# Designed miniproteins, single chains, continued (2), part 61

Each design is a single chain, and the fold is of that chain. pLDDT is the mean over its residues in the fold that is shown.

## One batch from the design tools (miniprotein)

Design m6106
Fold by ESMFold2-Fast:
Structure m6106 (fold): chain A 110 residues (1-110)
Amino acid sequence: SIEDIAKETLEYVIETLKRMIELAKKNNDKETAKVLEEALKKLEEILKKDPTNLDAAIEVLEETLEKIKELLNDPKLSKEQKELRKQIAETVEKLIEELKELKKKIEELK
């Protein structure tokens, strides 16, 4: 069903976010971890209430991406912190694209 596909995709997004949080924590990037944990809470709420609300999930990830981009503007970043935050931003951008592609496919099936 459309609901099953949306649920599986959101579960994949949530699992990816959890891995990024672990990576940020392992690298002592508490600010990035906090931004991702906030996104995780919102996505888990969407998954529980309405996994087909892909627009809400996309908005959460787009807001998260803007916050990570703001963290990348910190002039005091170590090379390691900059590389980590850049990788996380690129991963979030890919997740947004995957959800947008899924939304388009679902709209074409209706």
Scores: mean pLDDT 88

Design m6107
Fold by ESMFold2-Fast:
Structure m6107 (fold): chain A 70 residues (1-70)
Amino acid sequence: SASEGLGLALAHEAQRYGREKGLSAEEVLAYARELGERLAAQASPEDRPAVREGTELALRLLERIEAARA
């Protein structure tokens, strides 16, 4: 789905940016959330729910990755 594809891309980008900037797991989650909000603001009203859903999927994936490290 479009939401799933967006979620995977957003999670990957947040991890990439986090590694580049030396961010903590909490900061990576904050960045992903902020990026998702920015994308939703730029999206048409019709596409906005899918962007929000993709952002939620990205956050869940990032949380799962962090839990697996602990």
Scores: mean pLDDT 85

Design m6108
Fold by ESMFold2-Fast:
Structure m6108 (fold): chain A 97 residues (1-97)
Amino acid sequence: MFSDEEIEEAVREAVELLETAKKLLSKEEYLAGVISVALQILGINLEMTAVADSSLAPGEYKLDLETKTLTFNPASTEEQLVKAAVDAVREVVKALE
């Protein structure tokens, strides 16, 4: 249903909407917020949880759709976290189609 471009645009808009709040949020809250807002932009009402795991490599993530949990390395850059959010939104969209 959604193109890769539409998913990437939704995540970009979510990042822009959360820019002011970003400094007040944990990395877990920020990542979960970006995913949830991006999904809402696409018309999907789904709550995701983000969990930090330092045993992963920086930029590595694990998505569990059954528990609605994205596990990520807290040493990841903001760019790597945004990429993980794009990938998570894409997998959620794919699971609903």
Scores: mean pLDDT 83

Design m6109
Fold by ESMFold2-Fast:
Structure m6109 (fold): chain A 80 residues (1-80)
Amino acid sequence: MKEEFRKKIEEAKTVEELDEIAQELIDMYRQKLENENISEEERFKKEMDIGALTLARAVASVMGDKELLKKIVEQLLDML
């Protein structure tokens, strides 16, 4: 799974393609988090982390900052 996303990230040529990958990774992380048996404190920390990356993605996408968006996508992949 991570290797497949890594390939998608390397092959992505536009901000739009990276934004689509970011959305897919965010959705996967939220689904994984919903099914995790973790403490309330750990859950809150993970929700804060994904919230921050979701905001950063929105800013990078609006700005057309491909390099920042790629960095955000790579960080999202590492969190899975």
Scores: mean pLDDT 81

Design m6110
Fold by ESMFold2-Fast:
Structure m6110 (fold): chain A 100 residues (1-100)
Amino acid sequence: MDDFMVRFSEFANILQLRDEMLSDEEVSVREAVERAMEEFERNGVDPAKSLPAALIKALKDEDFDKVRELAAQVGPLVLEIIEALMNKDKATYDRLVVPP
C-alpha cells in the first residue's frame, strides 16, 4: 500500500468517527467535514499538499465537481464512499469503509 492510501485510510477513519458523533448529535455531514478539516489543520496537514485534506475542503465548500474529480483520482471505490457520505447513507459507507 502506498503513502497516499495510508493517508486516505486515516481520513476515512476520521470521517467514520465523526459519523458516529453525527448519529448522537444529529449534526450535518457538512459540520462533520468542517470538524475533520479543523483536525487536519491542527495536525499541520495542508489541503493544498494533501489529497485527503483537499477532498475534505471540497466537501466543506460543497464543490461537488471537485469532490468527484479528486475521488476519481483515487478510484471508483473512493468515489462510492464519498457519494455515500454526501447522501448520509451510513449502511453503504460502513460496508465500503469498515473492515470485515
Scores: mean pLDDT 56

Design m6111
Fold by ESMFold2-Fast:
Parts: sequence; C-alpha cells; structure tokens
Structure m6111 (fold): chain A 79 residues (1-79)
Amino acid sequence: KLEEIKEALDEAMENPEKAQEILEEIAPLVQNLDEEEQREAQLYLGEVLLKLLEQYSEDPNAQEMKEKVKELIEKLKAE
C-alpha cells in the first residue's frame, strides 16, 4: 500500500503529463494509511516535490517553496 503510493509518485515524476491523474488515483489510498505510513508518504512526497522544484531554480516562488518543503521534511523526520 505505502509502496504502491511511492511507485505512483515515481511514475508521476517521470511522466508529468500523467501526474494529475496519478495523484488523484492515490489520494484515497493516502487517507487509508495509518499515522506512521502517512508520515512516510508525506516525507516521500516532500522529496519528490524538492526534485520537481529544482527544475524551476530561476523562479523565486519555487525557491521559497523549496525551503518550506525542506523545513517540513526535517520536522517530520524529528517527529
């Protein structure tokens, strides 16, 4: 279940044209995860978002979002 979500996120990253459909497909799966699995899914999503935001390095909004995502990841790792 969690592994399926991670695989779907990897697929979305490699096929951006399918990203919206993939994210909509996994959204109900995330709601059914336990607390530990939800935290792990959020950490994985954060890492995927950081990689996507790196493609927009020239955009100041993307850089600000990147820093916020990094802070969230560190907080989730601590708790």
Scores: mean pLDDT 71

Design m6112
Fold by ESMFold2-Fast:
Structure m6112 (fold): chain A 82 residues (1-82)
Amino acid sequence: MIEEMIEQAERIIKEADFSNRKDSMGVLSQIMGVLDMGIRLNDRDSVQRGMQLLQEVIRRTQDPSVREMAQQYLQLVQQQMS
């Protein structure tokens, strides 16, 4: 299940138009789902993979609001894992 969620997130990142807010939010939502599931399952490898995908969104998004949300969520996940 979580591996399938990660594969879906990787696919939508490749296909996403990061100049489009709806696409950027859709990608962010999928990655947040991966991270939430990884944390609940105490699956550190899946959380690390999800954080890498979240960093990819931060790098590629042209929307400052999406970037800020992704950065805030990344910080929250890092705090949960420490």
Scores: mean pLDDT 83

Design m6113
Fold by ESMFold2-Fast:
Parts: sequence; structure tokens; C-alpha cells
Structure m6113 (fold): chain A 73 residues (1-73)
Amino acid sequence: MDELVAQIEQLIDELIATLEADPSNTARIQALQDQILALLDQLKALNPSQEQWDRVKAAIGRLQARAAAIVAA
């Protein structure tokens, strides 16, 4: 389960990096989003702890904050 949380965090960081470096790469952005959503569905099925959910929420928060900053720029 911790490995799954770490994979979600890593993919979110990759998505942020892709959005910053090459926002026109829609195929890569879509593939990363699809992977993140699939792993989130797997995590939900495994009944994660509050600490594990807090880690995922923090990563999603970073993605949301960075996406908003990119749009505002």
C-alpha cells in the first residue's frame, strides 16, 4: 500500500513537471492523468489509512496549486 501511495506521488510530480516544461504534450498529460486515476481507484479498494490519504491529498494539492499558478501566469 505505501508503494502505491509513493507511485501516485511520483506520477503527480511527473505530471507537474510535464505541465511546467511542455503543456502542449497532451498525450503525455492524458496518459499520466489516466495512470493516476487508475492507481487512486486501486488505493480506494485497499482501504488506506488516514496518513496514506493525507499524503495523496498533499500531492493533489501541489498539483492543483501549480496548475492554478501556470494558468494565472
Scores: mean pLDDT 81

Design m6114
Fold by ESMFold2-Fast:
Structure m6114 (fold): chain A 90 residues (1-90)
Amino acid sequence: MKEEMIKKLEKLLEESKSLSAKELVDKAIELFKELKKKAEENGDKETAEYFDEVIKELDKIRELVDKYPEESKEITIEILEKTIEYLKSK
């Protein structure tokens, strides 16, 4: 489970270089919703709660993406990197 989650996050991180800020934020939100559901289905409450908080942060970034695209993209990339580190540490 965690290895598959990491792989999906790493794939989006690689794709981030070619995506617009809006596309990256939208894809990140979609991915984290999928990952949260998987964590919940596997009884990993701590990881599911972590993903829920990330989704809330990304929803706020989505509201700002049109006004601050570069900053929104940078923050989203940082969130992806920190999430990969979090999952690898468990």
Scores: mean pLDDT 87

Design m6115
Fold by ESMFold2-Fast:
Parts: structure tokens; C-alpha cells; sequence
Structure m6115 (fold): chain A 77 residues (1-77)
């Protein structure tokens, strides 16, 4: 669906921010994959949990942007 493709774009932007913050690439890949799987399954609670974990790992100055992207991705559910 179009909403799912938009969620993919937001998750991609979050991944970029996390990588720029020095987060381990394997950790970013895992959390993005888990969040995406939860979004596909329409499991809002699981999606929020993985997205919250990803937001917590980014540099403090980037957390507001990462949080906005997380909420936009959750809107796809």
C-alpha cells in the first residue's frame, strides 16, 4: 500500500540518522527490520517498542526528528 511505502521512507530516514549518530549498523538493521515486520503485521505495540529503541540510540540533538519520523511510520498502521 502507499502508506506502507511511506513507512519504508520514514524508516530509511531514521536509519540514516542512527548511522550518522554512530549506532552499530547491525543494530540499526535489526531494529528497522523488526519495526517493518510489526508494521506489516499491524502490531502497533511491537512497532512502537522497536521504534522507541531506535530513537533512544540516536544522538540527543537528533531525537526530536527521529521521534517525528517514528510517529509518521506508526501512522501507516
Amino acid sequence: SEAFLQALEYLGQMARIALESGVDPETVERLVREALNAIRARDRAAARRYLDQLVSLVAPEHRPEARRLAEQALAAI
Scores: mean pLDDT 87

Design m6116
Fold by ESMFold2-Fast:
Structure m6116 (fold): chain A 92 residues (1-92)
Amino acid sequence: SAMHKKLLEELKKLVEEAENMSEEELEELIEKTKEVIEEVLKEAGVPEEEQKEILREFEEEVEELRRNGDLATLARYAMGVILAYERKKKAE
């Protein structure tokens, strides 16, 4: 949808600027990435129970990377979600 495209473009811009991001900007990227994951799973028809598990694993990974200060891996993870979403759209 148009809303999903807009969110994806905004998220891409934030990821490309990741090296210059503050902690506050990184929090915004994390939140937007979570929204993209949720919408992708809904569009793919993933059962609600599996959606909850995937989102839980995402939140756990974010917390671990934040505790370890590995913000670069977190940014790459967000990029991976975006890339997977684009590949899915092309496969249709």
Scores: mean pLDDT 69

Design m6117
Fold by ESMFold2-Fast:
Structure m6117 (fold): chain A 66 residues (1-66)
Amino acid sequence: KVTLVFTVDAGVPRDDAEFERRLALAARLARYARQAGQQIKAHLEAQGIPVEVVVKGVGPAGEAGA
């Protein structure tokens, strides 16, 4: 069984302007990761390989596990 884990890490912002840019980038990367993960999952499952996809956003969630 194959587990695909995508971790999106936007880094540590230094100020509000950097935070805004990093947050927007993290959101974009998370969407791309979800889309790519679904495509890979569909391709591998078509070949009979069971796949689990997990996408984790690393940011100021404060351990919220979102």
Scores: mean pLDDT 70

Design m6118
Fold by ESMFold2-Fast:
Structure m6118 (fold): chain A 66 residues (1-66)
Amino acid sequence: SEAAKEEAIRVLIEGGASERVARGGVDGLVAHPDRATIGAARRELIEAGASEEAVEEAIRLALEGV
């Protein structure tokens, strides 16, 4: 849902990611909820400075928060 997507973006921003990186990562996960995209998003968000906890919570919200 849009609400779950916006919550995931907010969690990533609070965790240290920029809005641009957070939105791109969440949009990618919602568009392609496959193992490869999840792995790539996890790596890219951590590299961008988001905490591991924020990244895992955001992935959960993006994929399961409906």
Scores: mean pLDDT 80

Design m6119
Fold by ESMFold2-Fast:
Structure m6119 (fold): chain A 67 residues (1-67)
Amino acid sequence: MTVAQVKQAINQANLSQSQKQQIVDLFNQRYNDDDVVSFQQVKDVLDQVDGLSQSQKDAIMNLVQQV
């Protein structure tokens, strides 16, 4: 999947705007929107975000699988 597709999934997730912005900022620091990322790379970025619960990470990963 592309980073742009991951960002679309994050925007659909039940997260605060602050949490969404932190995730988007981390992807923007590491990747371009056209970059292809694995599920493990997405998990690694989510693990760097402050204040995400395991259930929120699992929900995001589920949405990313639908893109």
Scores: mean pLDDT 81

Design m6120
Fold by ESMFold2-Fast:
Structure m6120 (fold): chain A 74 residues (1-74)
Amino acid sequence: DLVEQAKKELEEALTYLDKGDVDKAMEEAKQALRLAVQAGNEKAVAEIERAIQALSRGDVEKAKKELQEAIDIL
């Protein structure tokens, strides 16, 4: 199930951010993005893209909120 796999990757991204591992969080978020696109969930895709942009700017707090919103939408 693509939705359940995407949720798991997003939960793993949040776990890596809690550990301070931004690089691994980014990789999990990118994997979740691919799965969300394949699942056709446009709202989740938008939230994950915003999270990735926030991580690229070092805004970990905003990224966590957007990753959680993506989980809640999926």
Scores: mean pLDDT 87

Design m6121
Fold by ESMFold2-Fast:
Structure m6121 (fold): chain A 62 residues (1-62)
Amino acid sequence: EEAAIERAIDETVKIIEDYLKNVEKLPDEQIKEEVERFRKSIRKVVENGRATVAELRAQAAA
């Protein structure tokens, strides 16, 4: 189960690395769009985590 946490950390690092590489290549006008895309990606990770917790709680209540 520690492997799952390590994988999640590695995925997060990759998202941050990709974001920084993309921002460095963009003209100023497109930076706002890249920031918004990154924000949506992080929000999705949070939503998925909350959904998993909700499913585990539902299974425990049954």
Scores: mean pLDDT 69

Design m6122
Fold by ESMFold2-Fast:
Structure m6122 (fold): chain A 77 residues (1-77)
Amino acid sequence: SAAEEELRRIRELVKEMIEVVKELIKKGASPEEIEAAVSPILRELKELVARSSDPEAALAIAREGLLEVGKLLAEYL
């Protein structure tokens, strides 16, 4: 269904965001470099969540991803 495809894309973007953050941390990137790389992914994620046919599920997936990124950054910074 369209809703399942939307949720799959949201999960893919979350995974991409987490991997980008992990790679930048491994390379010793600055907070500004991490923000610049994550910003466009976060914008697309927000747009997909806002347009989702299942907003509760979409928001739950996005929140879990953002929490994981927050934990990674808290341990790095």
Scores: mean pLDDT 85

Design m6123
Fold by ESMFold2-Fast:
Structure m6123 (fold): chain A 62 residues (1-62)
Amino acid sequence: SKEEILKLLEEAERNRDASALMEALSLAQQAGYTEVIEAAIPHLEAGNLLAAIPEMRAALEK
């Protein structure tokens, strides 16, 4: 759900936890939230995973 993904993003941001971010991405992919995945891709490619958080959150909340 959106709430579960948002909680994981909050955890990733608070704890600098890349594994929580990857879990959030996995849930977004399973739920079909393509916009969240697309928002994350440039940051994943740059190797700065946690920089994806604000853009993923914005895409999920619209």
Scores: mean pLDDT 81

Design m6124
Fold by ESMFold2-Fast:
Structure m6124 (fold): chain A 75 residues (1-75)
Amino acid sequence: MSPQEKELRELIAQLTAASKGASPVEKTLLQGQRYMALAQLYTLRSEEDPSAAEKAKEYYEKAKKLFEEYLELKK
């Protein structure tokens, strides 16, 4: 396991824990950040496994949608 993969997994765990006491608006932002970290993790894995690139793209699109939703909720 690379140091970068370890850091991304730790970040995902921290974002999951941070959502525990967060407001509904903050939970939306944290979920978006978690999907972005997952997209980065699968992008890193796609260097060895091309099928991981498709999962990375799916997670990136989910993160983008959640960030857009967060901006709407903030109004």
Scores: mean pLDDT 82

Design m6125
Fold by ESMFold2-Fast:
Structure m6125 (fold): chain A 84 residues (1-84)
Amino acid sequence: LEEENEQRIKRYEEMLKKESEDPEGTAKEVRAEDIEWLREWADRFAAGELTDLTPEQREFLLGLIRKAVAEGELSPEDLARAEA
């Protein structure tokens, strides 16, 4: 699944770039496709697969997951698993 991995990395880089330019706007405008991506990243956090991320990068992604949960787009369970 090399193409999927490349797309995931690309999305991650784009989200970091958007956060740098508009942190509040990025968190506010989480869309359905971004929610699907965030759920996938939450699963990866739970599996311990994101060991190569910096603490800042991990916290940024967790922040987006928290925002999605607060808006009802993801379950509180997804956040709890990601933070475990």
Scores: mean pLDDT 64

Design m6126
Fold by ESMFold2-Fast:
Structure m6126 (fold): chain A 61 residues (1-61)
Amino acid sequence: SARDEQLKQSFLTLVQSMADAGVSPAVIRTVVDHYLAEFAAAGVAPALLAELRAQADRIIA
């Protein structure tokens, strides 16, 4: 959905911006874990949460 696409773009832009700013991988992972937990609580689909984690991990690596 457009809402899921917007959420995905906003989340991945945040992760990329933190990586580009030189934020430590450990801190970025903490932020990622926090947001994914909030998204899960808000009812975001497990498949989308898994995709977001995989893409965030690729950015951090």
Scores: mean pLDDT 88

Design m6127
Fold by ESMFold2-Fast:
Structure m6127 (fold): chain A 101 residues (1-101)
Amino acid sequence: MTVTVSAGETSVTVVAEGDRARILVTGPNGRVGREAVRRALKELGATVTREAVSPDGSALIEATGVTEDQAEELARRIGELVAEELGIPLSKIRVEVVEPA
C-alpha cells in the first residue's frame, strides 16, 4: 500500500507492507513534515525504528505497528498536521492512493 499526501509544497509518501511503514518526507518544510510524521505515528501507537535526514531536509522514517489498512488514515493525519503548522486550509490537502501496477 502506497499513499501520498500533499499540503502546499510539502509531500509525504507512506509505503506500508505488513506491519511496517516507510515514510518519505520531501519539500521545503522538511522539519514540519518530520514532526508531523513522528506525532501521527505516536498517536497511532507505532514505533519509529529509523530516521534518516538529508541536508536538504528530506527524510526517510521507518516504523513498526502500521498496517496496510492504516496507511491512508496515517497519511491523511500527517497532511492535517502539516497543514495546521503551515496555515494551509484542510481543503487544500491532497491524498493519492497508488495501486501497484
Scores: mean pLDDT 81

Design m6128
Fold by ESMFold2-Fast:
Structure m6128 (fold): chain A 63 residues (1-63)
Amino acid sequence: SIEDLLAKIPGLSEALRAALLAHHARHPEWVTRQLERVLALPEDMRLAMAERLVAELDEGLPA
């Protein structure tokens, strides 16, 4: 589930978590695939990539 994916990102803030959940509600399959790619990275890189993913989604990049 999306909750299980988010639980694997160390240091994820409540604001970032809420943003990722909101984007997942709009683009569930695409956001899930991007989070799976983030989780393939070393743990120390996951938070930075999640922050970048939210910034890109806020700009409408996935469309």
Scores: mean pLDDT 79

Design m6129
Fold by ESMFold2-Fast:
Structure m6129 (fold): chain A 80 residues (1-80)
Amino acid sequence: SMRDKLLELLHAAYRAARAAHPDDWVFLTVVGLELAGILFEFDQGNFEEAKKIAENLASYLRERGVDEAAALVEQVKDLI
């Protein structure tokens, strides 16, 4: 399903962020909360809000040098 693919991409994005900054618990908490926010808004049918969260998170991940995670979050945005 679309939701299963969304979950796969969100989980992959979190793994990439954790691999890049494994001990930065503040960074990983922010990433985790934003990924959860994308899923929450998607499950509510608020697709434009889910896309906005994804776009903002992808920008944040690029600023933190985690281009792999940013690309995965962009794929989430494109899937929605």
Scores: mean pLDDT 92

Design m6130
Fold by ESMFold2-Fast:
Structure m6130 (fold): chain A 80 residues (1-80)
Amino acid sequence: GGAAALAAKKAEQEALKKRLEEIKKEFEKLKPYLSDVQAKFMEATLDQAEKEIVSDPKKAQILINAAQNMIDQIKKRLAG
């Protein structure tokens, strides 16, 4: 009882943490192309996502998706 559920939760948290780390790396590369407001908003979003990975993985996923969307939009603009 419960072992499979614990494994699934750990796998979900690990996947979210991996996505967050990838987004943080892309954010660092994009910092020179961000406005001060965008940079601060992204940093706050990533900080909240990290806190929520343990407390509320569903909320963390929403925040990570929002950050990924912002990164993708910026990358698309830079690509031309």
Scores: mean pLDDT 82

Design m6131
Fold by ESMFold2-Fast:
Structure m6131 (fold): chain A 87 residues (1-87)
Amino acid sequence: SALARAQAIIAEAAKRMEELKDDEIESLRVGTEALAEAARLLGAEEAAEHLRRAGELGIRLLEGDESARPELEEALERAREALRRAL
C-alpha cells in the first residue's frame, strides 16, 4: 500500500539520519526529502512541494541566511494546511 511505502521511506531516512548525526545539513536534507516523498505517495502533492521548499529554506538558515526564517515558517504552515486538506 502507499502508506506502507511511505512508512518504509521514513524508516530508511531515520536510519540514514542516525548515521549523519554529525552533519546537520545533510541530515536535514535526507529528512525533508523523505517527508516530501512520503507526502507525494499519500497523494499530498501540494504538501510535498511545500516540504521540499521548507527543506531548502532550513538548509539556508543553517548556513547563516537569516532571511530564510520567515519564508521557512510560511512554507511549513502551507505544508501543514495542504496536509490537512489531503488527509
Scores: mean pLDDT 85

Design m6132
Fold by ESMFold2-Fast:
Structure m6132 (fold): chain A 92 residues (1-92)
Amino acid sequence: DVEKEREELLRALEEAGLSEEEREKALRFWENYLKSKEAVEEALKYMRELVTKEKKSVEEAVEEAIKKLEEKGEEDAKEALELWYELSKKVA
């Protein structure tokens, strides 16, 4: 449920005391995610397989997923994944 995920992210950002700039990045992530939802979901699934099955680091998995999106011409999904990764470092 996209709406629940958005609310959880925004709540986590607010609780973490993140800046207006960081909240703006979260909104930009949602906008790009909604434009290329299937591509982002496929990329996240691919990252999960790289981490769980091939035992790559999260950083390596993000890099490989971004490369795959770039090869497919999925620019909105690529930007969403980059923003998601930046924000995940702040809310964890």
Scores: mean pLDDT 75

Design m6133
Fold by ESMFold2-Fast:
Structure m6133 (fold): chain A 110 residues (1-110)
Amino acid sequence: SLEELMKEHAENFILHLKRLVEIAEKYLPDSPYVKELKRKIEELQKAVENGDYEKAIRLGEDALRTAQKLLEEARKKGVPEDVLREMERHIAAATIHLATLRYLYEEKKK
């Protein structure tokens, strides 16, 4: 169903953000953006569990902005290039899943 596809993309979005946090915690354990992103992931998970995809999309956009700031901090602090590329891949995958979720949500509203 359309609802099942929306849930799948939302869950994959969250998974990629969690993987990003796991990587970032190893290199930047005291980063305020790691703490902020973890909080946003918890709020996002609750929105998805409640089927509130409008809220999930809004929270997801905020989480991606925080993820980009975290990546910028990682570059400035000299995190290795291979690790930065892994972080970039998770952000790219998350971006695709969120864009797909938004598209499916807008189609459901028609």
Scores: mean pLDDT 91

Design m6134
Fold by ESMFold2-Fast:
Structure m6134 (fold): chain A 66 residues (1-66)
Amino acid sequence: SEEANLYTATALRLIGDELEGRVTPEQAELYRKAIDALKAGNYKEAAELFRQAGDTETAERVEKLA
């Protein structure tokens, strides 16, 4: 599903970025909150959190699920 694809892709990207030290703890926290909102079906909240984390592309994809 689109939701499962978004969740998997975003989680893998976050793991990779954390391992490379490319995200701050604050940014990682926003990503985790966004993923939790996505899993709960709260697409509007998830999209806003992805935007706050700086991931506009994922936010736009999540908005299409709503």
Scores: mean pLDDT 75

Design m6135
Fold by ESMFold2-Fast:
Structure m6135 (fold): chain A 61 residues (1-61)
Amino acid sequence: GSPLSRYSAVLMAIKEGDVEGAVKLLKELKPSKEEMDFLIEYAERLGREDVAKALRELQKE
């Protein structure tokens, strides 16, 4: 799909707590640091600590 459709899929995966799906989609999208920071904050605000942790680890790679 388009980058925008993939970004929507990432937001849904985070909302659902799908750690593997979110990480896989983000590896394909290769978002900017600002986009990653936003997604990590989004996960934390939703109480998806497992997703937020996985995204922080992906950002360090």
Scores: mean pLDDT 81

Design m6136
Fold by ESMFold2-Fast:
Structure m6136 (fold): chain A 77 residues (1-77)
Amino acid sequence: SLTPYQKELFAKLSPEIKALVEELRKKLGMTPEEVAHLLDLLSDFSEEEIKAFLQKMLENPERFVELVAEAVRRRFA
């Protein structure tokens, strides 16, 4: 189950980002916990940056690992 922090991450999302997150979850077979970890990784991103990142992942599902690594580098740079 999701932690209170993870539930709050979902609650803060715009309807547009929620739709992108659901599409990504279905396309990649992600669990809710895996989605919550991705959202935590993107927590320092603006709404527009999150939207652009999720759209990029949806367009390039084969690049999922590469794109996650890019986000990790950005978060910890």
Scores: mean pLDDT 76

Design m6137
Fold by ESMFold2-Fast:
Structure m6137 (fold): chain A 92 residues (1-92)
Amino acid sequence: MLDEILERVREEAKEYTKKHLSELTEEDRKEAEAMLEKARKALEEALERLGEAGVAEALRKALAGEPLSDEEKEAATAALTYAAAEGALEAM
């Protein structure tokens, strides 16, 4: 589940970025690189604290619109941001 959701987000971000490449600057690329690094660190921390199953549960709750704890919200945000930034950079 986690890998499937992250792969889908990555693919969607890549396709979106490809369609809008003419609107993107070198500054946008640098910002995406910075977001990727921050999200990677946050995801590593979330995995250490909640485990892979806990991060997957946080993502499931977020997608279902269920209430999230602060830790679950941080985990879901980190995972989604990491996948999106990775996909965007693959298109740049």
Scores: mean pLDDT 81

Design m6138
Fold by ESMFold2-Fast:
Structure m6138 (fold): chain A 82 residues (1-82)
Amino acid sequence: MAMKEEDYVKKLAEEIKKNAKEIVENFDAELAASTPPSPLAEEYVRLLRETAEKVANGEMSDEELEEKAREMVRLLKEMQAA
């Protein structure tokens, strides 16, 4: 696949920034209904929720959001590689 990690990071950061409030609202309902299949999935879910909440509250800079998105992309790749 031709897509670089940096491209995934940028896309994820943009989506979180655009949909932060909706992610938080949907997360509370979905998390109550589902158990993550692995510790990596649980860590990804926690990081995504914390990041989306801070973005929705205006507490996160674009630079910090990109760093959090990079961590999330790393976790997603580890889950897909396993």
Scores: mean pLDDT 72

Design m6139
Fold by ESMFold2-Fast:
Structure m6139 (fold): chain A 115 residues (1-115)
Amino acid sequence: SSLEEIERHAGLAVFHRSLIESEVSKENPDKELIVLHAESLLEHLEKIVRVLEEDPRVPESLKREAARLVGEIRDVVADLRNATTDEELRSYVRRLSGLLDRFLGVVVEAAKIVR
C-alpha cells in the first residue's frame, strides 16, 4: 500500500539521520560517510514524494510542500559535499535534521489520507 511504502522510506530516512548524527558528534567526523548517509536519506525522501505525487487523494498543497522541503534538503546535501570545516558540517547537519522534521510532519498529515 502507499502508506506502507511511505512508512518504510520514512523509517529508513530516520535511520540514516541517526547515523549522520552519530558521526557528526565525533571529534573528527568523517565527511564522506556523512555525505553518503545524507544522499541515502534524500533518496528515500524522493521516493516518498513520488508516492504522494501519484496519489490523487493527497492535496496538491501537501505535494508542493513535500517537494519544496526535498528541494531544500537537496541543497543542504550539496552544502555538505562542499563543507571544508567541522563547524560547517555540524551546521549543515543541524539544518538537515530540522528540514527532515518538517518533512516528517508533512508525511504524518499525508498518511491520514493515504491508507
Scores: mean pLDDT 91

Design m6140
Fold by ESMFold2-Fast:
Structure m6140 (fold): chain A 57 residues (1-57)
Amino acid sequence: GLSEAQIEEALAALSPEQLALTRGIGRTLRSIGDAIQKGIEEGDLSLKAEPEPLVTE
């Protein structure tokens, strides 16, 4: 994997605008991951459930 120093060097090479965008994307991906994990843990979002559109009414 990448060392912490390599990650810091890569971040330092970004402009402030690019850093803000990267942090925004990171937060969005984390939020999506957390929502999926919670759904699986609660049994609400089952990987065994076939995707089916709601066509009733």
Scores: mean pLDDT 64

